# Designs tried in a protein design run: designed miniproteins, single chains, continued (2). Part 34

Each design is a single chain, and the fold is of that chain. pLDDT is the mean over its residues in the fold that is shown.

## One batch from the design tools (miniprotein)

Design m5164
Fold by ESMFold2-Fast:
Structure m5164 (fold): chain A 62 residues (1-62)
Amino acid sequence: MLTPAQQAFFRRFDTDGDGTLDPAEQEQLRKAILLYQLSHGLKPDGVFDEETRRLLDEHAVL
């Protein structure tokens, strides 16, 4: 389940916007998630887990 804010984040790496990522896109997304987690004090493991999803929704730019 992806919110519009989460979909917008994934769209930067997946132009189809269907949530399916090629290996190269997955690596770019992993790095982005890792940096996002580091910036917000979460465990920096590069996994788009529930805490990361919630935080992205809460801090999404309008």
Scores: mean pLDDT 65

Design m5165
Fold by ESMFold2-Fast:
Structure m5165 (fold): chain A 85 residues (1-85)
Amino acid sequence: GSMVEEAERLLKELREEFERLKEYFRNGDLEGAERSLERMDRIYEKLRELAKKTDDPRVKKILLEAEIMLGLGRIMLGVLKLISK
């Protein structure tokens, strides 16, 4: 597969983890949310390394979408930590 196909696969995995994070957030599951965010961070790092190997604007767009989801996940975890005190 192309680097774009690999980036799309990683973005799909990141979206699936973000959906799990949202579910844990709705249920007040702090430990579940932390584990989902850790998995999202690992997927994002793989995507970031892939993006370093290509100038393809499609891969750069996928990386930006991943950065936005990871940022939202971090905000959600921060909010959940405040509520769980």
Scores: mean pLDDT 88

Design m5166
Fold by ESMFold2-Fast:
Structure m5166 (fold): chain A 91 residues (1-91)
Amino acid sequence: MREKVLKAIKEAAAGITMDDIRELADRYLASKSKSERASLLSTMLLYAGIAKGAGDTEFAKEILQIILEALKQDPSTSEEELQRIEERIKK
């Protein structure tokens, strides 16, 4: 059961393109809802984590770069959030 869920998530991530991630980031910036923005950010971070866990470190870094660009454009983003994403890109 637990492994089946993880496999389904990995399969979903394998079909995700950079354009899909960029659409999520654009929706983040266009959203008027803080809860929707938090959900979109969590989804993008989930895909980055799954890509890294699957060994696709290049795709994971590309996703994190898009997240970083979106967060830099959001004036409500804290410096700590930016640093956390930058640290993940370096690894």
Scores: mean pLDDT 76

Design m5167
Fold by ESMFold2-Fast:
Structure m5167 (fold): chain A 62 residues (1-62)
Amino acid sequence: MASPEEVAALEAALAGLRDPTMTPEQILALYKKKKEEASKMTPEEINARYARLQAELDAALA
């Protein structure tokens, strides 16, 4: 089962891949923001979002 931390980590990773000029501090700040947002989601919403973000990450790395 996906966690809010896993969703936040994928969102931060995708943001960093899309903008390589982002600093580690900016990536960490985004991670914290996305983790807070994800903590308010239902488990069903978290799992659905994780699946979408994982697919986007796989596409970005291809």
Scores: mean pLDDT 80

Design m5168
Fold by ESMFold2-Fast:
Structure m5168 (fold): chain A 50 residues (1-50)
Amino acid sequence: SSERRRRIGRAVGDYLLSGGKISFKELGERYGISPSTIRRAVRRALEAQR
């Protein structure tokens, strides 16, 4: 859903703004998204900036 995509985007943003200080597990608990999904989304976001 669009809400799920928005939550993933926010989790990615939180990770990047924290400089990686927040774990994917903690973000997964916060946003109700699996840690592996957040990790993959972060990787894709970083790849898109190259």
Scores: mean pLDDT 82

Design m5169
Fold by ESMFold2-Fast:
Parts: sequence; C-alpha cells; structure tokens
Structure m5169 (fold): chain A 59 residues (1-59)
Amino acid sequence: MEQLQKDTELSTEASQEAVREAQRLLEAGVIDRDQMVDLAGKLAKEKSGAESGGSAPTR
C-alpha cells in the first residue's frame, strides 16, 4: 500500500519542481505567464512519469 503513497508524493514533488522551474523562467523574462502554466504542467508530467530525451541540453 505504501508504493501508492510514494507515487502521490513523487507527483507532488515533481509538480513543485516543475512550478519552480517555470517560475524562474518567468522571472527571467524568458516566458510569459501563460507559457509558465503550460511549461509547469509539461515538466510535472515528465518528472512524475518519464523523461523525454531531446529537451534543451542539460549538464
């Protein structure tokens, strides 16, 4: 039963990380508020389940 709890926690953390990433881009003026919402959702999905290869090169 705990594995389901872990999944929920991971999703929450992934959401927080995605929002934080999108927010920093918004603060930097790279994206708009609308883009921030879209990006946050996209990043949250990627972090909670799978990582798509082909995004910007990360070191």
Scores: mean pLDDT 65

Design m5170
Fold by ESMFold2-Fast:
Formats: sequence, structure tokens, C-alpha cells
Structure m5170 (fold): chain A 93 residues (1-93)
Amino acid sequence: SEEERERIRKRAREFLEEQIRRGVRSAEEILEEAEKELSEEEIEEVKRLLEVPVEIAEELRKVGIELNIELVEEGKKVVLSKEEEEAIKKRKE
């Protein structure tokens, strides 16, 4: 269901934004907290969101766009805020 997919995406995004605001520094730690609060489907969406920012952040750095990104040392992943993700979406459209 599209409505179920949108609910999962919204919950995963809200969870990530909360972890970023709390100053969580690693993808590993974010995923450990997710396992305590989220369903398996929501956890998989969190994993997907954590993978996308790395590619996007690298492309944006090449064009000189500076983002307020928290670097995740383990796995070389970055975490973006909602505002940064929305800016990327607008840039592509």
C-alpha cells in the first residue's frame, strides 16, 4: 500500500531527525536505537536513508555546496537533516 509506504518513510525520517538532534554520531548507534523503537520495515527504511546521503553529499561537495552534515565514522556514512534533504530535492527539480 502507498499509504503504508509513506507512513514507514515518515516514521524513519522523524526518527533520524531526532537522533541527529540528540548528537548521535554513528550509523551503528542509530540502528541500535532503531531496533528498540521501530518495526523491521521502518529499520530497513532507516538503512536506506543512511546509504543515500553519502552519494548525495559527495556530489554536492563537487559542485561547492556546503551542507551541515554529521559524518558517521563507521561505514563512512553521513546523516542529513530534513532541511538538507529538502534542499537536495529542490536542487534536482
Scores: mean pLDDT 62

Design m5171
Fold by ESMFold2-Fast:
Structure m5171 (fold): chain A 70 residues (1-70)
Amino acid sequence: SGMKRKKRRDQRVDTLMTLAGLSRSAALKLLKILDDLKRAQKTGAPLPPQAAQDRLVQTIRRIQQALREK
């Protein structure tokens, strides 16, 4: 949940687009996957699809690489 705070989500989206080279729609889907994974870990809810999880892992690695290039 976060419909009330669209501005914060948009800022997170823009950060992902800049650091990982994602489209806005891809960044939004990635944030949803992350939220779904955190929910599943805490409540035992169903995990998001494997393809979605793989995309999240690849994006995290891309962001980590961008941050390490200082």
Scores: mean pLDDT 69

Design m5172
Fold by ESMFold2-Fast:
Structure m5172 (fold): chain A 68 residues (1-68)
Amino acid sequence: SDDDTFIALIVQEIADELESRGLPKDVRAETARKAYEEMSKALYEEGKSKEEGREIGEKIVRETLESV
């Protein structure tokens, strides 16, 4: 679906950003998994918009960067 494509693109953007910042593979994989899970829940279960999904992804990246 269009939402599946959107989530995949944002998860890839997150993975690429964390790799560019030198984060370990395990941290990148866990962050990508969490982003996929939270965005999928927001879009498919809670009926949230793509904009709200993007904001969830951005928050997850910020929290990950603050934790390392």
Scores: mean pLDDT 83

Design m5173
Fold by ESMFold2-Fast:
Structure m5173 (fold): chain A 60 residues (1-60)
Amino acid sequence: QFEADAARIGKAAMEDAGENGSVYAAKVIQAIRDGNYEEALKIAEEAGPKTKEAVEEVLK
Protein backbone atom coordinates (compact mmCIF):
# COMPACT_ATOMS: atom_id res chain seq x y z
CA GLN A 1 0.00 0.00 0.00
CA PHE A 2 2.70 2.56 0.91
CA GLU A 3 4.48 2.07 -2.46
CA ALA A 4 1.23 2.94 -4.28
CA ASP A 5 0.69 5.95 -1.97
CA ALA A 6 4.28 7.15 -2.59
CA ALA A 7 3.71 6.87 -6.37
CA ARG A 8 0.50 8.94 -6.08
CA ILE A 9 2.35 11.66 -4.13
CA GLY A 10 5.21 11.65 -6.66
CA LYS A 11 2.83 12.05 -9.61
CA ALA A 12 0.96 14.93 -7.92
CA ALA A 13 4.23 16.70 -6.98
CA MET A 14 5.50 16.47 -10.58
CA GLU A 15 2.19 17.92 -11.85
CA ASP A 16 2.37 20.83 -9.35
CA ALA A 17 6.13 21.61 -9.33
CA GLY A 18 7.47 20.14 -12.61
CA GLU A 19 11.25 19.70 -12.40
CA ASN A 20 11.20 20.30 -8.61
CA GLY A 21 8.43 17.72 -8.06
CA SER A 22 10.82 14.88 -7.16
CA VAL A 23 12.39 16.98 -4.37
CA TYR A 24 8.99 17.82 -2.86
CA ALA A 25 7.85 14.18 -3.18
CA ALA A 26 10.99 12.91 -1.40
CA LYS A 27 10.53 15.38 1.49
CA VAL A 28 6.82 14.54 1.89
CA ILE A 29 7.47 10.78 1.81
CA GLN A 30 10.24 11.13 4.43
CA ALA A 31 7.94 13.18 6.72
CA ILE A 32 5.24 10.46 6.42
CA ARG A 33 7.82 7.74 7.25
CA ASP A 34 8.86 9.76 10.32
CA GLY A 35 5.19 9.97 11.40
CA ASN A 36 5.33 13.76 11.06
CA TYR A 37 2.02 14.24 9.23
CA GLU A 38 1.80 17.98 10.04
CA GLU A 39 5.16 18.52 8.30
CA ALA A 40 4.13 16.31 5.34
CA LEU A 41 1.01 18.45 4.78
CA LYS A 42 3.00 21.71 5.03
CA ILE A 43 5.57 20.55 2.45
CA ALA A 44 2.76 19.29 0.18
CA GLU A 45 1.03 22.70 0.38
CA GLU A 46 4.31 24.35 -0.73
CA ALA A 47 4.45 22.01 -3.76
CA GLY A 48 0.86 22.71 -4.78
CA PRO A 49 -2.83 21.84 -4.36
CA LYS A 50 -2.65 18.43 -6.12
CA THR A 51 0.19 17.30 -3.84
CA LYS A 52 -1.69 18.47 -0.72
CA GLU A 53 -4.84 16.58 -1.82
CA ALA A 54 -2.83 13.41 -2.54
CA VAL A 55 -1.19 13.54 0.93
CA GLU A 56 -4.58 14.16 2.62
CA GLU A 57 -5.99 11.07 0.83
CA VAL A 58 -2.96 8.93 1.82
CA LEU A 59 -3.38 9.92 5.50
CA LYS A 60 -7.10 8.91 5.64
Scores: mean pLDDT 80

Design m5174
Fold by ESMFold2-Fast:
Structure m5174 (fold): chain A 74 residues (1-74)
Amino acid sequence: LDEVAEEIARRVLEEAVRQGLLSREEAEELLPEVTERVRGLLEEAIANPEAYLAASEVNPQAREVAEVAARLAA
């Protein structure tokens, strides 16, 4: 789970750097914080995937987390 959370966090931050929203240095500094947040979202999505999937429709980042959690729960 922690490895999956870190992979998602890295991809999100790398995309933000690519779009010019963050510097690479800022992304590296944020990685632990974003990883912990993603881990919490994954745990919550695994516990209640249907409610989380509905909420993720208004947040693209939450949608990716919900889809990963659904695959892990299956």
Scores: mean pLDDT 68

Design m5175
Fold by ESMFold2-Fast:
Structure m5175 (fold): chain A 75 residues (1-75)
Amino acid sequence: GTATTSTPTREAIRLAQQGKYAEAASICNSLKNTRRPLVCDAIQILNLYTEGKIKKPEYTSARTLLENLGFEVPT
């Protein structure tokens, strides 16, 4: 969304920037069903990587997407 004070996507981004990927993913799950933002897919991938469920290349793609959207992701 644009110019919305209480955007769930923005809260998910803030949590992901703090390394709280599971909490960020939970917020993204409340948004999704059919057309969630790409940032939410990246957050889900990061959360799965931290849980050991996916390989490094998937994590790298998610990290790159988030960095391209203008925020930093910790290693």
Scores: mean pLDDT 67

Design m5176
Fold by ESMFold2-Fast:
Structure m5176 (fold): chain A 58 residues (1-58)
Amino acid sequence: LVDRGDQLHHQSDVLHIQSDIHFSNGDIVTSMILQSQSDVLYHQSGVLYTEWWRSRVD
């Protein structure tokens, strides 16, 4: 679970950087799409970390 969470977190960071690049180039629509996808992956990473922690303390 932690390994998968780390992978999703890394993918989120990559998409966020790509979003910033597109925004700087004036491609606002693509930037918004990439940022949305980054947010989804970041949230999924958080869910996996929470599940791992819950299994350890609950």
Scores: mean pLDDT 76

Design m5177
Fold by ESMFold2-Fast:
Structure m5177 (fold): chain A 89 residues (1-89)
Amino acid sequence: DERLKGYKEVLESQLKEIEEKIKKYEELAKKGDEKARRALAGLLAQLAVYYASLGDLEKAEKLVEKAEELDPDSSSVEFARKVIEEVKK
């Protein structure tokens, strides 16, 4: 029980850091930073994999769609799509 609580707290802490980075890169991408746009796509794809692993497919699909619009050739986006497709089965 204590181990399971510890894992949840670590995952929630990592999620918070990812969300903070997403906000930062969204601001930079809005200003036309191409590197920030690609970094944002990768972070959104990672977040999509996380929500797909929790069974939240609706949120995962929205995140991967946004990531694909930013960088359709991203290997992170391809991986996120595969994870979502496997969870749907």
Scores: mean pLDDT 78

Design m5178
Fold by ESMFold2-Fast:
Structure m5178 (fold): chain A 101 residues (1-101)
Amino acid sequence: MEEQLKALDELLKKLSPRFQEAIRAAVEAGADPATLVAIAYHALKEGRDDEWLDIRPLVREGYKILTGKELTDEEIDALPGDEAHRYIRAAGEKIAKEIVS
């Protein structure tokens, strides 16, 4: 958790003020820090600074990290929210370790 919060702080410095406020509000609301790291990193990589970021690539990446397989958009849309969050979290944990290493 502390590792993810440190990584998130580093990513936030590179994002727009509006996106930084959205992520900080999510942290205060109790959102998972690893999930937020994945979202912030993906937003930075894609050059997006708004809430219209498509999260399907993050779910797909996390699923690939955990299983070595890829999901289709249809399969991702059929996932329960907790399963989708689990995969996004796995992506975020890997990203956070790379940032703070």
Scores: mean pLDDT 76

Design m5179
Fold by ESMFold2-Fast:
Structure m5179 (fold): chain A 71 residues (1-71)
Amino acid sequence: MSEEVKEAVAEAGRYAYEYLLSQGASEEVAEKAALQVTLEVGSLPEEELKAIKDLKAYVKELADKVAAELL
């Protein structure tokens, strides 16, 4: 995995955590959802991850979905 992809995966997890806390999620839910988002983004083929034009929008949708599944 390239350093660019590793950085994108790390940013995805951090953004998911901060986003969910800003929406009023508990720290436990935000941490669990951020971990799941990190795993999901990290499992994408490198080519598909690089094709995502708005990573923050993608992560926001995924974080909302994962957090809903944890509630």
Scores: mean pLDDT 78

Design m5180
Fold by ESMFold2-Fast:
Structure m5180 (fold): chain A 80 residues (1-80)
Amino acid sequence: MKEEEELRKKIDELIDYLTELARAQVESAYKNGDAEKAKEAILKQAREFGEKLGPEVADRLVARVQEAIDKTIEEVKKKK
């Protein structure tokens, strides 16, 4: 239905937005040696936020954010 389609679109946009924020936060934290601490905090926040939208959304959000964080840490290490 129309409402369900718009909700799904907004959820995907939120996942993309939060994933981008997570990358920026971890990249910044890596410069200070706090990347792992930032990763734990971000994943906790993503799970808590996602659970408000539903367990399926929480799992998708956490998986995407975790993947982006791990890739960002690896990319930052590779650039140096």
Scores: mean pLDDT 78

Design m5181
Fold by ESMFold2-Fast:
Structure m5181 (fold): chain A 91 residues (1-91)
Amino acid sequence: MTVMQQFSSIFDTDGDGTITSSEITSIRQGFQHFDVNGNGTISGQELRQVMQSIGINLSQQQVQRIIQQGDIDGNGTINFSEFMNMIRRNM
């Protein structure tokens, strides 16, 4: 299985096959909280903390792969839209 397929399974915490509005809200708030540059992006370490706040424990390797998949600029950061797009493509 790919990391993204495992991520989709982990994200479906309730086993209902969907991401909840509460989880989306928590992710969005986390991105806003860690967006210190005001550019709408966060680092892989900050993404890990956002996911931990909704009960999802990502390894550093999983975080790096998520960033690599969503990081179109190659700067090691990801924005909220890129992250949500990856989740939707893997649900």
Scores: mean pLDDT 65

Design m5182
Fold by ESMFold2-Fast:
Structure m5182 (fold): chain A 79 residues (1-79)
Amino acid sequence: SLRADAERAGERVRERLLEAGFSRETAEEIAEKVREAWLASGGDQEAALREVTAWVLKRFSDRTAAQIGRLVREVLEET
């Protein structure tokens, strides 16, 4: 289901962010945004990635946003 796919994508993003050294709080916040974007896009990976990227650019430094965006892209492409 779309909801199950969104939850799986969010969990994978959370795991990868924790492995990259992000805090649990930050990893959970971004994972939740990925789940929301996936549901809102109806499973469109590119639309979900654009939404997440726009959101992190408002919240984090350019360098950190670029790192997060790359990681999220990798996870969504693997899903």
Scores: mean pLDDT 85

Design m5183
Fold by ESMFold2-Fast:
Parts: sequence; C-alpha cells; structure tokens
Structure m5183 (fold): chain A 80 residues (1-80)
Amino acid sequence: SPVVEELKKLFEESSKRLIELIKTKSKEESQEMVKEFEELALDVIETVAKVYKLSEKEIEELRKHLEELVEKLRKEIEKL
C-alpha cells in the first residue's frame, strides 16, 4: 500500500532526526521525547487508518514498524 509505505518512511525519517537530538539531550529529556514520538505516531496511525480505510494487516504492519523504531530509539538512550 502506498499509504503504508509513505507512513513508514515518515516514521523512519522522524526517528533519524530524533536520534540526532538524543545525542544533544539528557537521558531524561530523551526518554520524554521518545514517549511523545510514540504517542503522536500511534495517533497518526489511527487517523490514517480511519481516513484511508486501512486493512487490519496494514495497521498491524505500521504498529510493528513503529515498535521496532521505538525499541531502536530506547537502545540509543541506554548508550548515554
């Protein structure tokens, strides 16, 4: 699905920018930023799923992709 691929790309690009910010922030600030990113990304998935009538499989793919990105961000914070 083009919508799923564009959203995955958006999340990946946002995650990359967040990794660079984590390097300049405290561990506590970085944890809050990652939490806010996850919450906003989940809201985006819900909104896009409703507007574009995404299938359950497409929604699951987006959620799994987000979970993998969030785990990667948390691992970067652990290195601080």
Scores: mean pLDDT 88

Design m5184
Fold by ESMFold2-Fast:
Structure m5184 (fold): chain A 73 residues (1-73)
Amino acid sequence: SDVEKAIKLVEEAAKLTKDEEAQEGLKKVADLARKGELEQAIDGAKKLAKLLEEKDPEAAKLLEEAAKLLEKA
């Protein structure tokens, strides 16, 4: 499913970043997506993508893809 794919992308972003605040935020986004709280998960993923855009651009791209998958779900 698109939700399962999005969760995997969020988990990959968490492995790429060394920012502890971002790692904690990504765990919350994955949990929200698993609970079906898609609007909150999308908002969280977009905010974390902006936070990581300069420091971890690869992680930011994964989060942008995850947000798009959640929006289609």
Scores: mean pLDDT 84

Design m5185
Fold by ESMFold2-Fast:
Structure m5185 (fold): chain A 61 residues (1-61)
Amino acid sequence: SLARKLAREWGVSVGTLTKATGISSGTKVPPIGVFPGDRKKIENFRKKNNLPDVNVQSYAS
């Protein structure tokens, strides 16, 4: 799932990430990529916590 992959890459708990972004730990991402709203939530969480940039599309495609 997208949330679990991001949590692992950033070294944060899945619960923290899912609570902050509203994305469930079991959410499947379409091959085209994440929905714009989910992408913005992920980017906001990343910036707020000073985490490294990741290509979110690479987890969706």
Scores: mean pLDDT 63

Design m5186
Fold by ESMFold2-Fast:
Structure m5186 (fold): chain A 95 residues (1-95)
Amino acid sequence: SMEESIRRFTALAFISGFLVELDIAAKKNPEKREELEEKKERLARLFKEALKAIDAGDEEAKKKKLEELRELAREIEEEFGINPEDVEKALEVLE
């Protein structure tokens, strides 16, 4: 539906904002760049997997992938001090 498409685009916008924040953090902290790039790649992959689960109508896989995204965002906050708010907003839109 059009409403579902709007939710997906909104979630993508929030996730994209968070990925940009990770990229900025990596540029400001060269010593942490490798770890931040790895977290960035993992977050992008999990988000794509969550969207695939939604497209498949797999509610169990959807729930699991959204939980994995939330967990990773919290790990990034704990390790690097980056605010998980954008990820939390994306998850709220997709739930």
Scores: mean pLDDT 86

Design m5187
Fold by ESMFold2-Fast:
Structure m5187 (fold): chain A 100 residues (1-100)
Amino acid sequence: MSTQLGQALAQIADQLGMPGYAALMRRLGRAGDDRNAVSVAIAAIRVHDGTTGTNTSDDQTIQAINDVTDQIVAYFNQQGLQDIADQVRRITNQIIADVV
């Protein structure tokens, strides 16, 4: 189960030219670490978009995480992977709740 989420997230990183992040997401998925796989995916897209250096508060970090999550969810919905999109949204909401 976790392997499917990790592979789907890794496909996004591969498309962004980030093979190291893709390999990490696949490894985390195989280990059943879906929460860290989603966290790594969000971090990879934020690095790609150049947004990591602009966050000066928890609110700004939460907004950046939500913006990236919306991109991931939209991508998976476009691919017909709605169950994976829903799981990413749920995991991200849990990550945010644990940060603040």
Scores: mean pLDDT 76

Design m5188
Fold by ESMFold2-Fast:
Formats: sequence, structure tokens, C-alpha cells
Structure m5188 (fold): chain A 55 residues (1-55)
Amino acid sequence: SVQSQIDRVSSQIQSLGDQYDAALKAGDTSRAQELLSQIQSLVDEYSELQDQLKS
């Protein structure tokens, strides 16, 4: 279902956010930039799934 996909994407964003914070604390700018790119991609997917749920 669309709801289960939203739940999965939401969970992945939260997990990547935790990893992003860890990378920043470690001073790993390269890793932080990679994680930020992945988070942005998932946020776009989350937005599309939310749009499907409205219909």
C-alpha cells in the first residue's frame, strides 16, 4: 500500500538523518554530503507518495 511505502521512506529518512549527524560530529564532510543527497532524494519520494495518498 501507499501508506506502507510512506512508513518505509519516513523510517529511512530518520535513519539517514542519524547517520548525517554522526558524520558531521566526526568531521566527515564527504560522507555528510553523500547522506544529504540521499535524504533529499527520499524527501522527494515522500512528497510524491503523499500526493498519491491525497487521491
Scores: mean pLDDT 85

Design m5189
Fold by ESMFold2-Fast:
Structure m5189 (fold): chain A 110 residues (1-110)
Amino acid sequence: SLKDKIHKLIDEIGKIVKQLPKKKLPQARDIIADAAKKISTLLDDVTRSIGEQLRVIGIVFEYKDNPLKAIEELLKLMKQIVDRLDDSKLPEALKIIEEMKKKLEELLKE
């Protein structure tokens, strides 16, 4: 239930990103990468947490010249991380994603 709500919010964020002008995609990528790193810190397994944070950095580096592709891969990774979270961590994950959505909506208004 709460995981489904979080997945739906990630999908809504994908729709917001598609409305952004191309020049703002690098800023949107950085906002999403920061959220993905924060969610990764909620994983109870320290090795997995570090591994997912490194995967976020790897995606940003691999798609440095294609920020839209970086965003698509980061949102996909974020869903995978959320699915691996303990239920007790889902409220904090929701807060991180709601803050990410707010920052992207502010970016769209500028």
Scores: mean pLDDT 90

Design m5190
Fold by ESMFold2-Fast:
Structure m5190 (fold): chain A 69 residues (1-69)
Amino acid sequence: MSGTGVGRAPGTPEGVGAAVVAGTSMTNGGTAGSEVRELPGVTEVVSQGDTQESAQRAADTAAAMGRAA
């Protein structure tokens, strides 16, 4: 909640991965979106934006899913 990159932009250790997805290519975002395909809303976000915003959200969701495991 606090201390996790709150002192600066969302560029935390996890944000580094999200930043790569956002800037590097849409491939990472597409991959994350595919993994969370179970939720149509996530897929819609990726399709609607198909940019760093959608990629960041998809990556964040995928990261949370990995943590759950």
Scores: mean pLDDT 48

Design m5191
Fold by ESMFold2-Fast:
Structure m5191 (fold): chain A 73 residues (1-73)
Amino acid sequence: MYKKAKKIAEEASKESIKKLEDTLGKTVADDLLNYLTMTAYQLLKQGVPEKEVKEKIKKLSDQLTQQLIQQHQ
């Protein structure tokens, strides 16, 4: 399950994580990816369908990436 959550997080957040890494560095990008992976893992454990988890993680990654960039301006 964790490997599946990690794959979902990586695929859904690919563009956001790259933008964050280019803007704020690898550590911040890795921290966000870990958070998204944990969130995906919890949703999968709760029985949320994989498609819905992907959609939620993509929206969350976009939102948090924007917030982190604004916070570190």
Scores: mean pLDDT 83

Design m5192
Fold by ESMFold2-Fast:
Parts: structure tokens; sequence; C-alpha cells
Structure m5192 (fold): chain A 72 residues (1-72)
């Protein structure tokens, strides 16, 4: 389902951010979408949901997004 796909994208994004020592990662949206087999819009929607939940901070520069883990 769309929700299952979105949940998988959210999980992948959180794992990517958490795997970096500084809790921040810069990703190319189109490249990430291709790697995950989803649309760029799906990736952006997942990022927006994580930001809305207060789990990450987001900074966008063209096709690149910088995701920063929000401290508890």
Amino acid sequence: TEEERREAIRRALLEAVRSHPDGSVTLNVAELARALGVSPEDVLAAIQELEKRGEIRVERDGDEVTLTLVPP
C-alpha cells in the first residue's frame, strides 16, 4: 500500500541520518527515489512527515536535502 511504501521510506531516511556520527546527512532526492524504486514526490512526502513529527530538521537546496536529527 501507499502507507507501507511511505513507512519504508521514512525508516530508510531515519536509518541514514542515525548512521551518521553527527546526526546529519545530505541526499539527492532524485537519486534516492531511484534507489528506493519510488517517485521523488514520495521521498519528499516522507521527509515532510518526519519533519512534522519533530524527528528531523530539513534544509532543501535544489535537488539536495539535508536532514538533521532533532535531539529529544
Scores: mean pLDDT 79

Design m5193
Fold by ESMFold2-Fast:
Structure m5193 (fold): chain A 87 residues (1-87)
Amino acid sequence: SELQELIDRLLALVQDPSNSELLKTAFLNVAIMMQEGLEHGVPEEEAVRLGREAIEALEANKDDPEKVKAVMEEAKKRFLELMERAE
C-alpha cells in the first residue's frame, strides 16, 4: 500500500547515517503523526498526502535546521487540524 511504502521510507530515513539527528527526529515524528492521525479517524489518503508533503519539505530544507523546525511545526498543525475535523 502507499501508506506502507511511506512508512518504510520514513523508517529508512530515520536509520540513514547521512541525516542529522534533528532530521532523523523529524522523519520519526512524521511517522508518529501519520499513525496518530489514522488512529483518530483521519482518512488514509489525507494522512499519506500530508506525510508525503512533510517528507518533501524536510528533504528540500535538510541543510537548514531552522527550516526543518518550521516544517515540523507546520506539519504538526496540519495533522492536528485533520484530527479535529475527523472527530
Scores: mean pLDDT 86

Design m5194
Fold by ESMFold2-Fast:
Structure m5194 (fold): chain A 63 residues (1-63)
Amino acid sequence: SNAEKVEELRKLLDEGVKITQQTIETAAAVKAGKAKQEEYDKLAKQLFAISKKISELSKELYA
């Protein structure tokens, strides 16, 4: 059970890193007029959702 939750947390952390990088790159592209604000907003919402899942799962494992 805990080993499976640790693996899930690891995968969520990997996804979070990737989406964080995409969000940073998209923010720069929006500022440069090369991407739409809606693309940034979508990524920011995805990042928030992953961060919430990481927080809850981390609390179950370590708090």
Scores: mean pLDDT 85

Design m5195
Fold by ESMFold2-Fast:
Structure m5195 (fold): chain A 61 residues (1-61)
Amino acid sequence: MVVAEGRASNGIEVRIEELPDGRYRVTVSLNGEVVAEAVFDTFEEAERWAKEQVLRLLDAL
């Protein structure tokens, strides 16, 4: 099953995509530019990392 989730805040966009092998790819963008990307074995780890990246970007702004 392919699942995609997105959030937008102050130019920050997060996308979580389920890959065909069951892993999850997280893409974090700022003002349309990809600033971070990672792949995780579980959705919980992907969501946690995505949340941490958003908080780091907000703290740096």
Scores: mean pLDDT 73

Design m5196
Fold by ESMFold2-Fast:
Structure m5196 (fold): chain A 69 residues (1-69)
Amino acid sequence: MTAKQKAGLAVAQTIADRIPEGSEVTPREAAELAGISVAELRRLLGFRRLPRTISDTQARMLRAVLANM
């Protein structure tokens, strides 16, 4: 894993752990949970456009994808 992939994985884990089960957060709220900007969140997660909301399921899937890179 590259340093960027490790940073992305840590961010995805933090977001997944802090989203309540069955809840959705905005990209801004997810970035605040991870202590980063929305622009940095988009870059680390590899999205060209962030979704309107991020669910706990989406955060867990993203964590799994980054862990397998």
Scores: mean pLDDT 71

Design m5197
Fold by ESMFold2-Fast:
Structure m5197 (fold): chain A 98 residues (1-98)
Amino acid sequence: ELEKSKEALKEIGKATELEIEALIEAVKGNYEKAIELFSKSYSEEEGIPFEEAKKRIIESLKELAKKRGVSVEEFLKEYAEFALSNALKAVELREKEK
């Protein structure tokens, strides 16, 4: 149990790191790199091939952008700015609780 849990936590940590890197790249306007990093994170989390993860991410982004009436790039930038801001606030809150 403990050994398997440690390996799972390492994998979750790597997926989270990739997701944060993807958010940073999206804010910079490097949308293709952001999509690749999100796809790698999703592939790691779900245990599916990278190409399948990338297809699912692109399809989801297109649907969400369409619902908002914006481009995929505009949606990614807005989402990344919001998510990164919330992540920073969550870190600050955790530090203040200690």
Scores: mean pLDDT 73

Design m5198
Fold by ESMFold2-Fast:
Structure m5198 (fold): chain A 83 residues (1-83)
Amino acid sequence: SIDTLNEINKVIQRAGRLLRQDPERTLEAIAPLLSPEAAEKLRRLVARGDITGALLVLGEELRNNPEKIDPVQEALDRLEAEL
């Protein structure tokens, strides 16, 4: 739905900001919540400084698995409180 896509877009914007601010802690917070394949791709892209590519992988994962939106948002909320 349009509402789900809007929620995903907000998560992507937040994740992008946090990945630029603290890539290591952001990966520690969100990678365990993703599929092993998506987590591995995300780690490799971030290691190369490809934040745009990393956000595309995260967006695809959340579109295919919308049940992961809330857990990822919760992880980002906890991370923001610690930074």
Scores: mean pLDDT 88

Design m5199
Fold by ESMFold2-Fast:
Structure m5199 (fold): chain A 57 residues (1-57)
Amino acid sequence: SAALEALGRLGRAASEQVGRAWRTGTPEETRRLGARQQALVDEAARAAQEALAAAAA
């Protein structure tokens, strides 16, 4: 579905942003940002899996 594809693109973009922050931020700021964004990526992945399960039912 278009929504599932959008969630996949969002997850990839978030991962790329964490990688970019690693190169340009301070170590402490990058670590805090990375942890917070990883939590958001994990939440998006759960939402995507729930959407997949609902679509498969």
Scores: mean pLDDT 69

Design m5200
Fold by ESMFold2-Fast:
Structure m5200 (fold): chain A 98 residues (1-98)
Amino acid sequence: SNLEEMRKKLEEEKKKIEDYRKKAVFHAQGEGGGLARRTGDVEAAEKYRQELTEKVIEMADDPEKLPEVKKLVDEYDAQRAADGERARQLILEGEAAS
């Protein structure tokens, strides 16, 4: 039973790693309006893409890096949501000023 439990945990960890890898790649590609597209800060966006890419590579060799990838992904998701709300507000202000 211990061997079966270890196999199940290994499969669950592999799935978590793959899910975060896909999410990190999505953010690195700037899909869904990455930092540069939303804020106009190209340098910040490139830095995030580089950090995500490096951490995803590290995670392929060491699953203990998963929390670092998760942090970067979660921070990028939060920033993207905030940037989207700012853009929406600017559009509304532009319409009101016209």
Scores: mean pLDDT 61

